Designed miniproteins, single chains, continued (5). Designs and how they scored, part 80

Each design is a single chain, and the fold is of that chain. pLDDT is the mean over its residues in the fold that is shown.

## One batch from the design tools (miniprotein)

Design m18777
Fold by ESMFold2-Fast:
Structure m18777 (fold): chain A 116 residues (1-116)
Amino acid sequence: SMSTEELVKKVAKELGLSEEDTEEILETLREFEENKEELEPNEDLLTELLSKLNEEQYEKFKEELAKIINDESLSAEEKAAATFVVLYHYLKEHIKPEDRVVLLKSIYALWKDSEE
């Protein structure tokens, strides 16, 4: 099976992200995996970030999100990581470095709760 890191690299390549952006996402993923149980989700931070998408970006984001959600082969962690890559593609300039791991945790919490 594909690792979460390999999935991140694949999605980043398909979206045309730079190697620098991809490495920043991978560092965020590693921090998330090390601190998963200690990290508190922040739904308000995620909602504020999503509000910065324009209409066209929001429609494209929903299309990419639907593909990720409907892929039954992906775990909640893999779905969260893939979604974070899509958000980073559209909104990286609005994401503070210190908020990256909390955003990934917030996305993860939403998918995990939807499966329970």
Scores: mean pLDDT 84

Design m18778
Fold by ESMFold2-Fast:
Structure m18778 (fold): chain A 71 residues (1-71)
Amino acid sequence: MVAEKMEELLARADEIAAEAEAAAPTYGRDALVAQLEAQAELAKEAGKAAGVEELAEELVAALAAIAARLA
């Protein structure tokens, strides 16, 4: 079900955000930003393919906001 996929993606985004914040002092900022941008592109593509682009936009915006905070 699409809602279940979105819940899984949002939970994964939360995990990535927590890992990024925990690793931020030692992890390369540019590498973290690039990884988050790649995840946002995948979420956007998946949303278009599933016909739920509007929900995917919310996830993409969340990932982009995290990337912007790290940049």
Scores: mean pLDDT 68

Design m18779
Fold by ESMFold2-Fast:
Structure m18779 (fold): chain A 74 residues (1-74)
Amino acid sequence: MSAEELREEAVARLRAGDVAGAAELFAEYLRQTTSTSIRLVSLAMAILAAAVEAGDDAVVELVTQALREFEARQ
């Protein structure tokens, strides 16, 4: 799966209410992409907001760690 396919699938999972699945795909997308975009930031914020509202601390930690690793590669 390409970085763009991972992003599209993460968006689809988030729309379906699968926040955990969206977060896992987003973390993999961050491992395969080297550029920051408005779409990347918007998706990260949407997943984090949904996870916080659901009280899913594991998803918040997963996304936050993936973002830190992505930032360290810049």
Scores: mean pLDDT 81

Design m18780
Fold by ESMFold2-Fast:
Structure m18780 (fold): chain A 68 residues (1-68)
Amino acid sequence: SSEQERLLAELEALRAAETDPGVRTVADWYIRELRRMVEEGVPVEKLREAARRAVALIRDMRAARAAA
């Protein structure tokens, strides 16, 4: 669905904007996991929750890197 594509695009944008290899690796892992969830037919509500948690974690890691 359009919403599933939007959620994946948000994570991909975060990964593309990231210069830290460690954060990029974590973002790549979550993108692959969410794509797998889409392929397995997971409800969009669960996918939205998983994406929200992934974005929050990636942003937290980025903030920690920026503060260093």
Scores: mean pLDDT 79

Design m18781
Fold by ESMFold2-Fast:
Structure m18781 (fold): chain A 96 residues (1-96)
Amino acid sequence: SASEEQLEQAHKELLEALLREARGESEIEGVTYLDEEEREKLKEKYEKEGKELGKEEAAKAAIEYLKALEAARNKDVEKLKEYHEKFAEYERKARE
């Protein structure tokens, strides 16, 4: 479905952004990073859509990844790793 494709694409983009931030790489042309307002709006969207579609675990995974991105931008490697681990756990549960 369109909602599943949107979540998959968002996860991929967040993963790429997180890896670049974690490496201390500068933004390159064609790479879009979410600002604080965009992240908060996206968290609300994922939580609502996850509940409505019965995909709560997938929504939780997306939210944890947004938290990981925020931690990466703040150069908080410890929290980045914590949120990434939670993302992986929710992704696993979402696939069951």
Scores: mean pLDDT 67

Design m18782
Fold by ESMFold2-Fast:
Structure m18782 (fold): chain A 73 residues (1-73)
Amino acid sequence: SLDVLEQQAAGLEETAANLRAKGEELLEQGRASEDPVEREKLMQQAEALFRSAKTAEEGAQYLRDFAARVRAE
């Protein structure tokens, strides 16, 4: 149903927000690190989380756009 699609989109948006928050935490930890190798690893992990967040955001938008098209018909 359309309501299920919209709820799934909301779930993906929440997942994306959580991934972005975790990515920001890792960037903060990296900035606080005295070890350049640890800092680089934390920054790379944060980048991966931001990429995953973008994928979730795109998935949510796809579901919302699909639901809107179905409602128009």
Scores: mean pLDDT 88

Design m18783
Fold by ESMFold2-Fast:
Structure m18783 (fold): chain A 71 residues (1-71)
Amino acid sequence: DPVTREVEKLRPLVEKELPEASEEELEKVIADAIALARSLVDRGLLDPRSAARFAVMIEIESAKAALERRK
């Protein structure tokens, strides 16, 4: 699956941007990014690499907002 491979390549970026996230929260960000990237590729809007980069950025920002709300 090209989308899963491209998102997994960005896992170090997710870990760097969310250093306070648990392993479960990090896996959720990756899973949500894969789902979003697949929808973008399936609709012909972006290639797998571009979709993965976009989805990872969106899901990182969403996770940061959720983590701040817990404080």
Scores: mean pLDDT 83

Design m18784
Fold by ESMFold2-Fast:
Structure m18784 (fold): chain A 70 residues (1-70)
Amino acid sequence: SPLENLLAQYRKDLEQARKDLIETRKEYEEAVKAGDSEKALLYQIVIAMLEAGIAFLEDVIKRLEEELKK
């Protein structure tokens, strides 16, 4: 099923995005501690993008799971 393949891919994307978010938050904390305002801003932007992407993937995965139960 195309929807089953898409669900499997989005679950992988979500797992990767969550790992990337954890790592980027650590890099952000290190940049703040080092006083590197430019790196801190770049990591803040990446964190915001990852959080938005995770929320999108969680919503779409839920909808795909509900559709596949029918």
Scores: mean pLDDT 91

Design m18785
Fold by ESMFold2-Fast:
Structure m18785 (fold): chain A 71 residues (1-71)
Amino acid sequence: MARMTSHEVREGEAPVVEGFDTETGRPLAVERVDEVGRSPDGTVQVLRFRARSPEHPGDTGVGAALVHVAP
């Protein structure tokens, strides 16, 4: 089984989005990163991540993260 974890980040911190296969412990392959929204001032992006385990190609994880955009 694939497992995705998304970490909420504080202002000024880099987001960490990690996915690991629960059976092998290996990192998931991130297949897609989409910007699904942005704050009205453009300083915060809302990203969606899609990842898949190479050991389990039918098992896909989806996560979201808030990212502060540096000027």
Scores: mean pLDDT 54

Design m18786
Fold by ESMFold2-Fast:
Structure m18786 (fold): chain A 64 residues (1-64)
Amino acid sequence: MTFPWLSPKVNEEVQKLLEKGELDKARELAFKEIAARFSGFDRDVLESMVEMAVSVEKLALKRE
């Protein structure tokens, strides 16, 4: 299931970064888009959303 907080392009890039083991880059890319969409939210909330998005994409990669 695709996270509604990430565009299809960003979601695809995050998946590619996770496949390469570039976890920090995947988090930075997800944070950039989430922060742009939810600019009024506190940083801790945005960071929690990033961790959830990255976790969902990790699960998707394992399931194929």
Scores: mean pLDDT 73

Design m18787
Fold by ESMFold2-Fast:
Structure m18787 (fold): chain A 101 residues (1-101)
Amino acid sequence: SSTLSKEDQIEIAAVVIALQGIREGSTELQKEFLEELKKAGVSESVLERVEEIFKMPEEELEKLLEEYKKKDPELVELYLLTIDEEAKKKKLEEYEKLKAE
């Protein structure tokens, strides 16, 4: 149902992860996403673009997200929900690690 390329979908995920990281003050999802992309064998140009997105200021990230929302709002909403759930999962893992001293 999406008309967006795989590269565009990766960019949406990267933008959502970057915005989540700004709100939570954490880069853990960013690190995990980059490692997953490397394991999946995505091209160096795609990896460089994701790293570029992770360095963007919040205003630029929000503008990119709005452009993708115009093209496929349902896909963007799916990524927002999925990334929020993964962030909660990571917070639980961090909390359990802290409990272990």
Scores: mean pLDDT 80

Design m18788
Fold by ESMFold2-Fast:
Parts: C-alpha cells; structure tokens; sequence
Structure m18788 (fold): chain A 73 residues (1-73)
C-alpha cells in the first residue's frame, strides 16, 4: 500500500471530519467506532511522518491521544 500526495490529502480530510465528529459527539459514538478512528489516524500519522509532513503527523498524534482518552472513559 502506497499513499500518493492526493491519497494522503483525501485520507487526512476524511479522518479530520470523522475526528471532529468524534470530539463533538464522543459520548454518542461506540467504542468500536473510536477504535477504528484511532487506527486510521495511526496510519495517517505514520505515512505523513515518512513523507515529511510533520504538521499532519503532529495533528494526527494529538487526535489519537484525545480519542484514546475518550475510549477509556
């Protein structure tokens, strides 16, 4: 699996929207949904880091930490 620039942008945008929804409605989302978002963000973080997109990687890491805290409520 290889992410092109367009694919990483699309994935980041889609996950950003999903994470924003999770932050807003975290109590309304299942733990399974939160875990799936975390997994997707971990993928984005790793690939962004390898591509040198440090801002995206940092954002993803911050969101992962937030969602992990919500998951452990």
Amino acid sequence: HMLSDEEIEAAALEIQLAVNRAIYDSTKLSKEELEEMIKQLEEVKERATRLGNEDLARWAEEMIEYLKKELEK
Scores: mean pLDDT 70

Design m18789
Fold by ESMFold2-Fast:
Formats: C-alpha cells, sequence, structure tokens
Structure m18789 (fold): chain A 76 residues (1-76)
C-alpha cells in the first residue's frame, strides 16, 4: 500500500529530525516542512489527477517554500 510506505518513511524522517543536534526552533521548522510535504503526497496518492488537487498541491508547495526560507534564515 502506497500510504503505508509513505507513513513508514515519515516515521523514519521524524526520528532522524528528532535525533539531530540542532536548536528546538529549527527542529520544529523541519517537522512542519515534513508535515507539509507529506500532506501534499497524501493528497496526490488519494485523489490522483484532479485539477483541484493540482491547485491544492501548489498551495502546499508555496507553504513548503516559505518554511524552507525560514529554515535557511535560521541556518544562515
Amino acid sequence: EKLKKLEEEVEKAEEEIKKMDIPPELKELYLRLLKTVVEGLKLLLKLKEGEELSEEIKELQKEAAKLQAEIDALEA
């Protein structure tokens, strides 16, 4: 099942982020970015090829880009 594989990968990614020796604020941003990406992937897997789904994915991509910019700013 595609969703089960995604959930297993997400759990591993969350564990990796939690184990990183970085400030809690940065961990929180990485976790939010992961959640945003996962939400987009779940929508893609669940609904497939919907035009409305394409718009939802674009909105999630914008949110992910915003979170990435915040992470980059903290790392700089």
Scores: mean pLDDT 72

Design m18790
Fold by ESMFold2-Fast:
Structure m18790 (fold): chain A 79 residues (1-79)
Amino acid sequence: SAREAELARIAEEAARVFTEQSAKAPREHLVEWARRTAEYLLGITDPEERERALAALRGMAEGLPPEAAAILREAIARA
């Protein structure tokens, strides 16, 4: 569907951009970012915003160090 294609595009684009930006970031900064992002995700009340955020964050989690990835994946599972 058009919506599924849009979400897939968001995930792919977010993963690509985030991987490029995070390559040289300190692990501590990525872990803190993951914690704040998890808080943001779990606070989303708009279903469309939540769906877009979930798509993007699933892509981003693949490029994160294990500790930061685990934080995001746990939040994604609860959302």
Scores: mean pLDDT 78

Design m18791
Fold by ESMFold2-Fast:
Structure m18791 (fold): chain A 83 residues (1-83)
Amino acid sequence: SMIEEELRRTGERVVARANEVSPEAGAAVAKAVDLLLAGKSLEEAGTALNEATASLSLLDQASAHMGFLAIVTTLIVSKKESS
């Protein structure tokens, strides 16, 4: 679907940016993207992101969460354009 393709593109870009700050932050965002692509809810993906980043530095946590927010924003915009 167009939404899945947009999620893949945004996810790849966001993971790459997070990975430039921290490989661990990038890996956490990648897990959240994989869950969303598997049809899991934003809540489930967000919970997995929080669990994956819980032991990381505040900077790495912030990088991962900002990346996730960008993905959430993209999905909201895509839904509005599809409606």
Scores: mean pLDDT 81

Design m18792
Fold by ESMFold2-Fast:
Structure m18792 (fold): chain A 87 residues (1-87)
Amino acid sequence: KLEEEILERLREIARRKGYSEEDIEKLLEKTRELIETYGAEIVKGIIDVHLLIEEKGPESEEVQKKAEEFEKKYREKLLKVEEELKK
C-alpha cells in the first residue's frame, strides 16, 4: 500500500503547485512507472526530500541529512541490482 500513499501525497503536492488535473494525472502515471522500475521506497525518498525542501528550505540540516540518507539507500539498491544481473 506504500504505492497508494506515494500517489496520494504527490497528487496533493501537485494541486498545491497549481498543476492542471490533466498534468496531475500524467505526473501520477509517470510516478507509477518509476515505482515499477525503481521500487516504492526510492520514489518515496525522492518525494520526502522534495517536501522537506519546501518546508525547511534547502539550507536546512534536516534536508541535508535526509538527502544523504536517500543517496546511501539509492546506492545500496543499485549495487544489489548489479549483483542480481550476474546470473
Scores: mean pLDDT 71

Design m18793
Fold by ESMFold2-Fast:
Order: C-alpha cells, then structure tokens, then sequence
Structure m18793 (fold): chain A 81 residues (1-81)
C-alpha cells in the first residue's frame, strides 16, 4: 500500500530552496539583522524536519495557504532583482 506524497515534505523542500536564495539576497542587500536571523532560523527548522523524514500534521488548507504565502514572497523578491 503506497501512501500519497506527503504535503508537508513538498512544502519543506520548496521553502528550504527559496529560503536559502532569499537569505543570500538579504545578506547582499544589507537587510536588517533581525530579518536575516528570522530566515536563518526558518531554514534551520526546515532542514531538521526534512532530516527527520517526519510529516508535520497539517490540513490541506494549511498546505495551500503556505504555498500561496511562499509564492507571494518569492514574487516580491523577483521584483527587487
């Protein structure tokens, strides 16, 4: 019995990739240290969750909300590039 792909893992992998690119851009543009540290903390949590290969208990609604938020932030960053 194969289970469906874990939503949480897809979000974590997407967030990790985007977060690392965002962190690099923030450092290059001299963003506030508090913002940089927030992104670093998020990346650390994402890496730990992926390493544990565990799934966060999330609803489909929460997954969709997070993906939209990530897309919105990524669009904002592309605008500054």
Amino acid sequence: MYREKPYAKEILEYALKVGEEVLKLLKEKGAEPSLIQTVENQIKLLKEMIANNDYTPMSKEEVEKLLKEMDKEFEAFKREL
Scores: mean pLDDT 70

Design m18794
Fold by ESMFold2-Fast:
Structure m18794 (fold): chain A 60 residues (1-60)
Amino acid sequence: MEKKEVHVELNPETESPEELGRKAQRLINAVEEGADKVTITGPPDLVNELNETIKRLRER
């Protein structure tokens, strides 16, 4: 009865590209596994980019 929720917070000012990449990978894996709820917070440009990636994965 537990829902699988994924929350990813992106802070490019404090995080390296490698950290951001790991967070994006975790998010993508969770979506592919059928996560019940996905929430992304951070700069609008990065949030929009990841949301587009999620939509693309869901439409495969």
Scores: mean pLDDT 74

Design m18795
Fold by ESMFold2-Fast:
Structure m18795 (fold): chain A 61 residues (1-61)
Amino acid sequence: MKIKGIAYYDEVTGEATVIWENGEIEVLSKEEAEELKEKTKQPVAEVIEENGEKTFYKVEE
């Protein structure tokens, strides 16, 4: 099963928050937030979770 969300990274706090397409809000772990920042180099990313695995994408690709 696949679910999409949008993640917002706060550079001041180092936290990232995902708003999933079903309306659920999830705060990412520090490691997940760091991975998001490294993968996209942006404070906003598209997130796809499939089988418990999160993948981060640039929003304009």
Scores: mean pLDDT 77

Design m18796
Fold by ESMFold2-Fast:
Structure m18796 (fold): chain A 83 residues (1-83)
Amino acid sequence: MEKVLAEAARQHALSLGATPEVADAIGKAVEEAVKAHNAGKLDASREAFKLIDEAFQHARSGNDEEALKLAKEAIEVAKKAIE
C-alpha cells in the first residue's frame, strides 16, 4: 500500500511541474507518513501529511526549494515516530 500511494504522489507532483528531486521527496514523505499511520502514530502521520500538502502547494507554485524542504520535514516527522 505505502509504495503504491508514494508512487501516485510522486507522479502527481511531476504532473504539477515539480522537479524529479522534489517529486521523489514527496513520494518518500507519503511512504513514511503511511508507515507511521499503520504503526498507530496518528498524530505524527497527520503532521507529516499536513507538511506534504504544503509541499504540493509550493510545488504547484513553482517553489521547488520550499517544496523540497517541507517534504524532507515530513519524512523526518514520520520516521522519528516509528523509530
Scores: mean pLDDT 86

Design m18797
Fold by ESMFold2-Fast:
Structure m18797 (fold): chain A 80 residues (1-80)
Amino acid sequence: SEAVREEVLRIVREALAAARAGDREAAIAAGKKAAKLLKEAGYDEGLAGLIEYSLENAAEYGVTDEAAEEFLSGVAEILA
């Protein structure tokens, strides 16, 4: 649903912002929340896991502005 897509994109943006700020715990928590919401909405479990894993990696290793925007755009397209 559009509401689920909008909420997931909001959470992914928050996770990426936390990762860029060095708040690893907040970024990981947001990633898990996005994955849970996707699973509860009936999206593929592998897709939910990939998004969670990608955000955990961004939290641990950092992420550039360009990579964050590319990831967010990709998630938006997949959920469209």
Scores: mean pLDDT 86

Design m18798
Fold by ESMFold2-Fast:
Structure m18798 (fold): chain A 83 residues (1-83)
Amino acid sequence: SVSEAVSKIRVLLKKAGVESKVSDSELKLAVTKFLKKRPLSVLDDPVFQQILIMHLKSGSKNYPGKLSSDDIYYLLMASYSLV
């Protein structure tokens, strides 16, 4: 479900130290868009999880404020492209 995916990604955001930069509404929108193109099982892939954490840490250092749904969606798709 979208709610399950949001919960899983929230854990990864916390591990990356960027949880405070992401609102629930923006995260839900990004996740909904991602799941239209990729299966939920991708979020359970440990390789995907580690790549996403690295992208969140590296990319978020250059963001002055909150991450938008488009920013989050980009990071999800970029992380998937390397799996």
Scores: mean pLDDT 80

Design m18799
Fold by ESMFold2-Fast:
Structure m18799 (fold): chain A 61 residues (1-61)
Amino acid sequence: MTDADLEEVMAKAGEVLGVPREVLERILAQARALDRDVESVLVAIGNHTGLSVEEVRAALE
């Protein structure tokens, strides 16, 4: 995965799910610490929003 893929997921989460920028920055920093895995980012967004990983992925599709 590239940093660009992570940034795109973050941008969509802010726009589609209304996740605050401060929360997105924390999730991105954590994902970078966890070997830049997009799946870890989707899990973190789900934990913040109360959605499953599948629901987050569908919302960002």
Scores: mean pLDDT 73

Design m18800
Fold by ESMFold2-Fast:
Structure m18800 (fold): chain A 72 residues (1-72)
Amino acid sequence: ELKKLKEQIKAAAAKKGVTDEQVQAIIDEIRKRVPDASEKSILEAVLAMLERNLSMDEAVEIAKKLQEEAKK
């Protein structure tokens, strides 16, 4: 699950010219803003950001929503 998600993020980042370091910075920023978010929720938000050209604020809201769904 997480491995497949990381592979999808790497592919999306490569397609858009985003470096591995930039991807890690995005992950770290989402984790900082949503510290209770699971690794899966953070990675899904990063993937959505890369695929849909979303802002950081939009990615943070996705991570929060996914974390709320995960609590159910």
Scores: mean pLDDT 80

Design m18801
Fold by ESMFold2-Fast:
Structure m18801 (fold): chain A 67 residues (1-67)
Amino acid sequence: GKAEQVAALRRALAGLERDPSPVVARAAVHELSKVLSPEQAARLRAALEGGPAALIAELRRLLDELG
C-alpha cells in the first residue's frame, strides 16, 4: 500500500544519504522495485543511470508526490 511505499522510499533515501555509493543505489532500486508500481520503479531505474545524486533527487520527488 501507499504507507509501505512511503516507508520504503524514506528508508532508501536515508541509506543513500549516509552512503551515496553506486552499490547502495543499485540495492535501493532493487528493493524498491518490489513495493513500487512499474512506472515508479522505471523512474528510479532511469534516475540510477545518472548516479546516486540523481537517484536521491528522484526519491525526494516521489516522497513529495506520495506524502
Scores: mean pLDDT 86

Design m18802
Fold by ESMFold2-Fast:
Structure m18802 (fold): chain A 89 residues (1-89)
Amino acid sequence: MRPLSVEEAQKLVENIEKQLKEIEKELEELEKSENPDPLKLTSIQFRLLAVIEDAELVEELSPDEKLRERARELKKRAEELLKRAKEIA
């Protein structure tokens, strides 16, 4: 794969962080719901898998060590949210 520029990696990290905040709020709403929408749960799981893949891309291809570290943190957060989504029945 081609290496990312610092600006490209930063933009990916910012997008990941924004998506994770949105997903976390949606998950909190579903967790409080007596009848959570299975289509929304499926959508959240796919979005989290895409976020994990983007974070891995930054970790592998970013020249900036600080951005790689931030990507690792975001990946861990996405994996925790994915676990929560899978636990909703």
Scores: mean pLDDT 84

Design m18803
Fold by ESMFold2-Fast:
Structure m18803 (fold): chain A 58 residues (1-58)
Amino acid sequence: GPEVEELERLLAEAKTAGGRTVLGAGLHEARISEAQGDREGARRSLEGARAGAKRVGS
């Protein structure tokens, strides 16, 4: 879904190891939420990963 697609895009663009780690974890969580039909969980995973990657310079 759109949250997983955005996380895959952000992960591909990440320039730091810290950013890749945070975005990779968020992608895994978003995929689990999507598989369970939890759209809000997927959105929270995307926003958390995006904020975390920004904090580490990604």
Scores: mean pLDDT 84

Design m18804
Fold by ESMFold2-Fast:
Structure m18804 (fold): chain A 57 residues (1-57)
Amino acid sequence: MKMPTVEELLTLFAGQKSISKEKLQEITGLSKEETNKLIELLVNNGYRFENGEIFFE
């Protein structure tokens, strides 16, 4: 998968409170490095990353 936008991710994870880094990697098909960059993008957009999980609330 190409690097998804924040909006695309919110659509994929609609109704989820949080998702693990591992599950994010599985769903997106990204490498570990690309998944880390995606997490940084989400954090920069106001989402919280804590204990290996990204939070959408």
Scores: mean pLDDT 76

Design m18805
Fold by ESMFold2-Fast:
Structure m18805 (fold): chain A 58 residues (1-58)
Amino acid sequence: MEELKEAIKQIIEENGRLPDKKEMEELAKAFGVSFLEVVSALNEILQEGKDEREPTGV
């Protein structure tokens, strides 16, 4: 899960936007996980990003 979250964060930083469906499907294939697990990891990152922005400027 952590490696997957790191890959998603890198895509966000490189593109300045959230990964699209095709990018998420490629991540699922690359990590050997389900598309749902990629969506769950993305959702966790979004929640973490909001929390970080509120208490501490990242």
Scores: mean pLDDT 72

Design m18806
Fold by ESMFold2-Fast:
Structure m18806 (fold): chain A 89 residues (1-89)
Amino acid sequence: SEAVKIFEELLEKGVTLEELYEKLTPEQQRFLEQLRKAHEAGSSPGELEAMARMFSWVFKTTPEERAILAAALYLEGILTREQALELAS
């Protein structure tokens, strides 16, 4: 998908978390903080993946926004690369 291509390009360029967060809305950033908190509280990988998919649905993300979300969650260590690619798909 287009989002998968953007995700791969972002990682190849060595994008930072700070750069990715600057591309997100305040509402999207707050949701990411909730995901980080859930991860720290010991939520399972499956629960974190489900929450990330909910984010894409709730915020009606474009392919670019979906790629940014997937890259941010991967770099934060919340999702594996495989889970991030699934989210971008």
Scores: mean pLDDT 79

Design m18807
Fold by ESMFold2-Fast:
Structure m18807 (fold): chain A 89 residues (1-89)
Amino acid sequence: MAQHAEEVFPGGIFHAFGVTAFKLGDLETAERFFQEALKYNPQDAESYYNLGLVYEAQGRTEDAIAYYQRALELDPLHEAARRNLARLS
């Protein structure tokens, strides 16, 4: 049965692991961790934005565009997602 976690935000640990993997250049692992973070917090604009960065780094430009758009749907003021979407479109 699911219990209350000690984490400040559900999925925060997975998000942190995703950021670390991305910084290490492990794009496959970063993608998995950010996807897991979204299972716990499906409205996390930052995780969508970070998945966009991962997909762009992988050369998956259309996936990057889709995830930057989702980040903007959740947070219309997300300047980084807006700028990256404009650059790729």
Scores: mean pLDDT 80

Design m18808
Fold by ESMFold2-Fast:
Structure m18808 (fold): chain A 57 residues (1-57)
Amino acid sequence: MITLGVDADTTPEEAYRIGKKAGEIGADKVIPGNGAVRFARPLEEVKEIEEALKKGY
């Protein structure tokens, strides 16, 4: 599970948008979860996605 730091200031709608953007980056499946986003990708790829999302947040 990748957390984008959305619990503090991001609405569920914004978390969903961030999740879709993560999918465009290369996530196989992104599930917005009330302030958290889950990815279904191999660990190596998840690391790259996590770094991109941290910079995009």
Scores: mean pLDDT 51

Design m18809
Fold by ESMFold2-Fast:
Structure m18809 (fold): chain A 61 residues (1-61)
Amino acid sequence: ALPAIRFERLEVESEEEKERLVEEIKAALASTARVQTFGNTTVVSGWGPDGDAVVVEITVR
């Protein structure tokens, strides 16, 4: 069986809300967390405790 991939898209109203969500997701993914920013969008990726890949795309509206 292949690991599941969890992909989520989130829209936020401000850069401050994006930074808050990024830090919360980084805390949840601990040392596996990787962060990349592309314009108004930040992608946080890593591995969950069950071995599933996690990708969260956060865009400022």
Scores: mean pLDDT 78

Design m18810
Fold by ESMFold2-Fast:
Structure m18810 (fold): chain A 62 residues (1-62)
Amino acid sequence: GKEEIIKLAASYKTASDAGHALVTSGLVSTDQVTEGGIIAGEKYGSNATGKQLGEGVAEALE
């Protein structure tokens, strides 16, 4: 669920590491990480944290 996505992503410092972990865990697709990364970049800028990427990915699933 969305909470598990955010929790896993928050365990990583960078958006890049969090995005890789989300795809390799099978929780989300590469396309969903890409969309979530765009949302996180819009809200938080280019230095988004893992947690911020996870929040963006969770929003993309709506």
Scores: mean pLDDT 82

Design m18811
Fold by ESMFold2-Fast:
Structure m18811 (fold): chain A 62 residues (1-62)
Amino acid sequence: MIKVDDPGKRAALETGMMIRGMTADDKELEEMKKLYDESSRKALERGYKAGKFSDAQLYNPF
């Protein structure tokens, strides 16, 4: 488990996790979720959803 007590460092970690999530495929996301705590996992999932949203806009003209 990764633990960060500094709020600024936690925010930086969560931003990094979101960016990593945006570039991850489904399999990479599931494997990474096993390695991180609940907070980092949620940040990773938020990034993944943001990445999928951008792809949906590109492939869905409606």
Scores: mean pLDDT 64

Design m18812
Fold by ESMFold2-Fast:
Parts: structure tokens; sequence; C-alpha cells
Structure m18812 (fold): chain A 94 residues (1-94)
């Protein structure tokens, strides 16, 4: 289902961010902390979607809010989340 695909994509993105956090932990601890924070938010979004508390449209809106908060302070992390958003939009269009 679109929901299952979206949950898998959100969880895969969280795993990627957690892996990046581990890689950056010693050389850039502030970026590592940011990656962990964004991963935790994606896991919360996935859980809300799995529990039926939010729709796929609301998932996309929450990811767009994360992007908006990061766009000026960390544009590289915002771009990673934008790629996730585009993947979620593609699932919603199926």
Amino acid sequence: SARDKAIQLLESAAVLLESLADDYAERNPELAALYREQAAELRRIAEDLRAGRISLEQVIARVEEQIARLRESDPTTAQLLAELRDGLRAIAAE
C-alpha cells in the first residue's frame, strides 16, 4: 500500500541520517546531533502514520515543515529531506 511504502521510505531515511550521525560524531558533533534529531522526528512521523494518527498528505506537510526550519541554518540537511519529500510525493501520486 502507499502507507506501507511511505513508512518504509521514512524509516530508511531515518536509518540513513543515523548512519550519517555516527560518521560525523567525532569530526562534526553539531551536525551529528542535527542528523539524530531529524532521524528521531522522521521515526515519530512514521509511527503516527502507522498508528493512523496522520494521513500521507500530513506526513508530507510535516517533512516540508522540517525542511523550512533547516533551509537557512543547514541547507545540506534541508536538501536531504527535500529528496525524501519528493519520494513521498511520488508514492502519493501512485
Scores: mean pLDDT 88

Design m18813
Fold by ESMFold2-Fast:
Structure m18813 (fold): chain A 55 residues (1-55)
Amino acid sequence: MKTIELELKVPKGSSAQEVIELAKKIVEEKGYKVLDVRAEVSKDGTSGKAIVIAE
């Protein structure tokens, strides 16, 4: 298992769920199996942080 921390640029007004979906897609495209994703959106809504647990 690996913990992958991602900082993502997202359109203003994006929800935490949209950050989760984007992070999951990025990690899966790298060839990892996603087990869990946690995400937070910045106060201005233009960036998000995601913590992905993958194998």
Scores: mean pLDDT 80

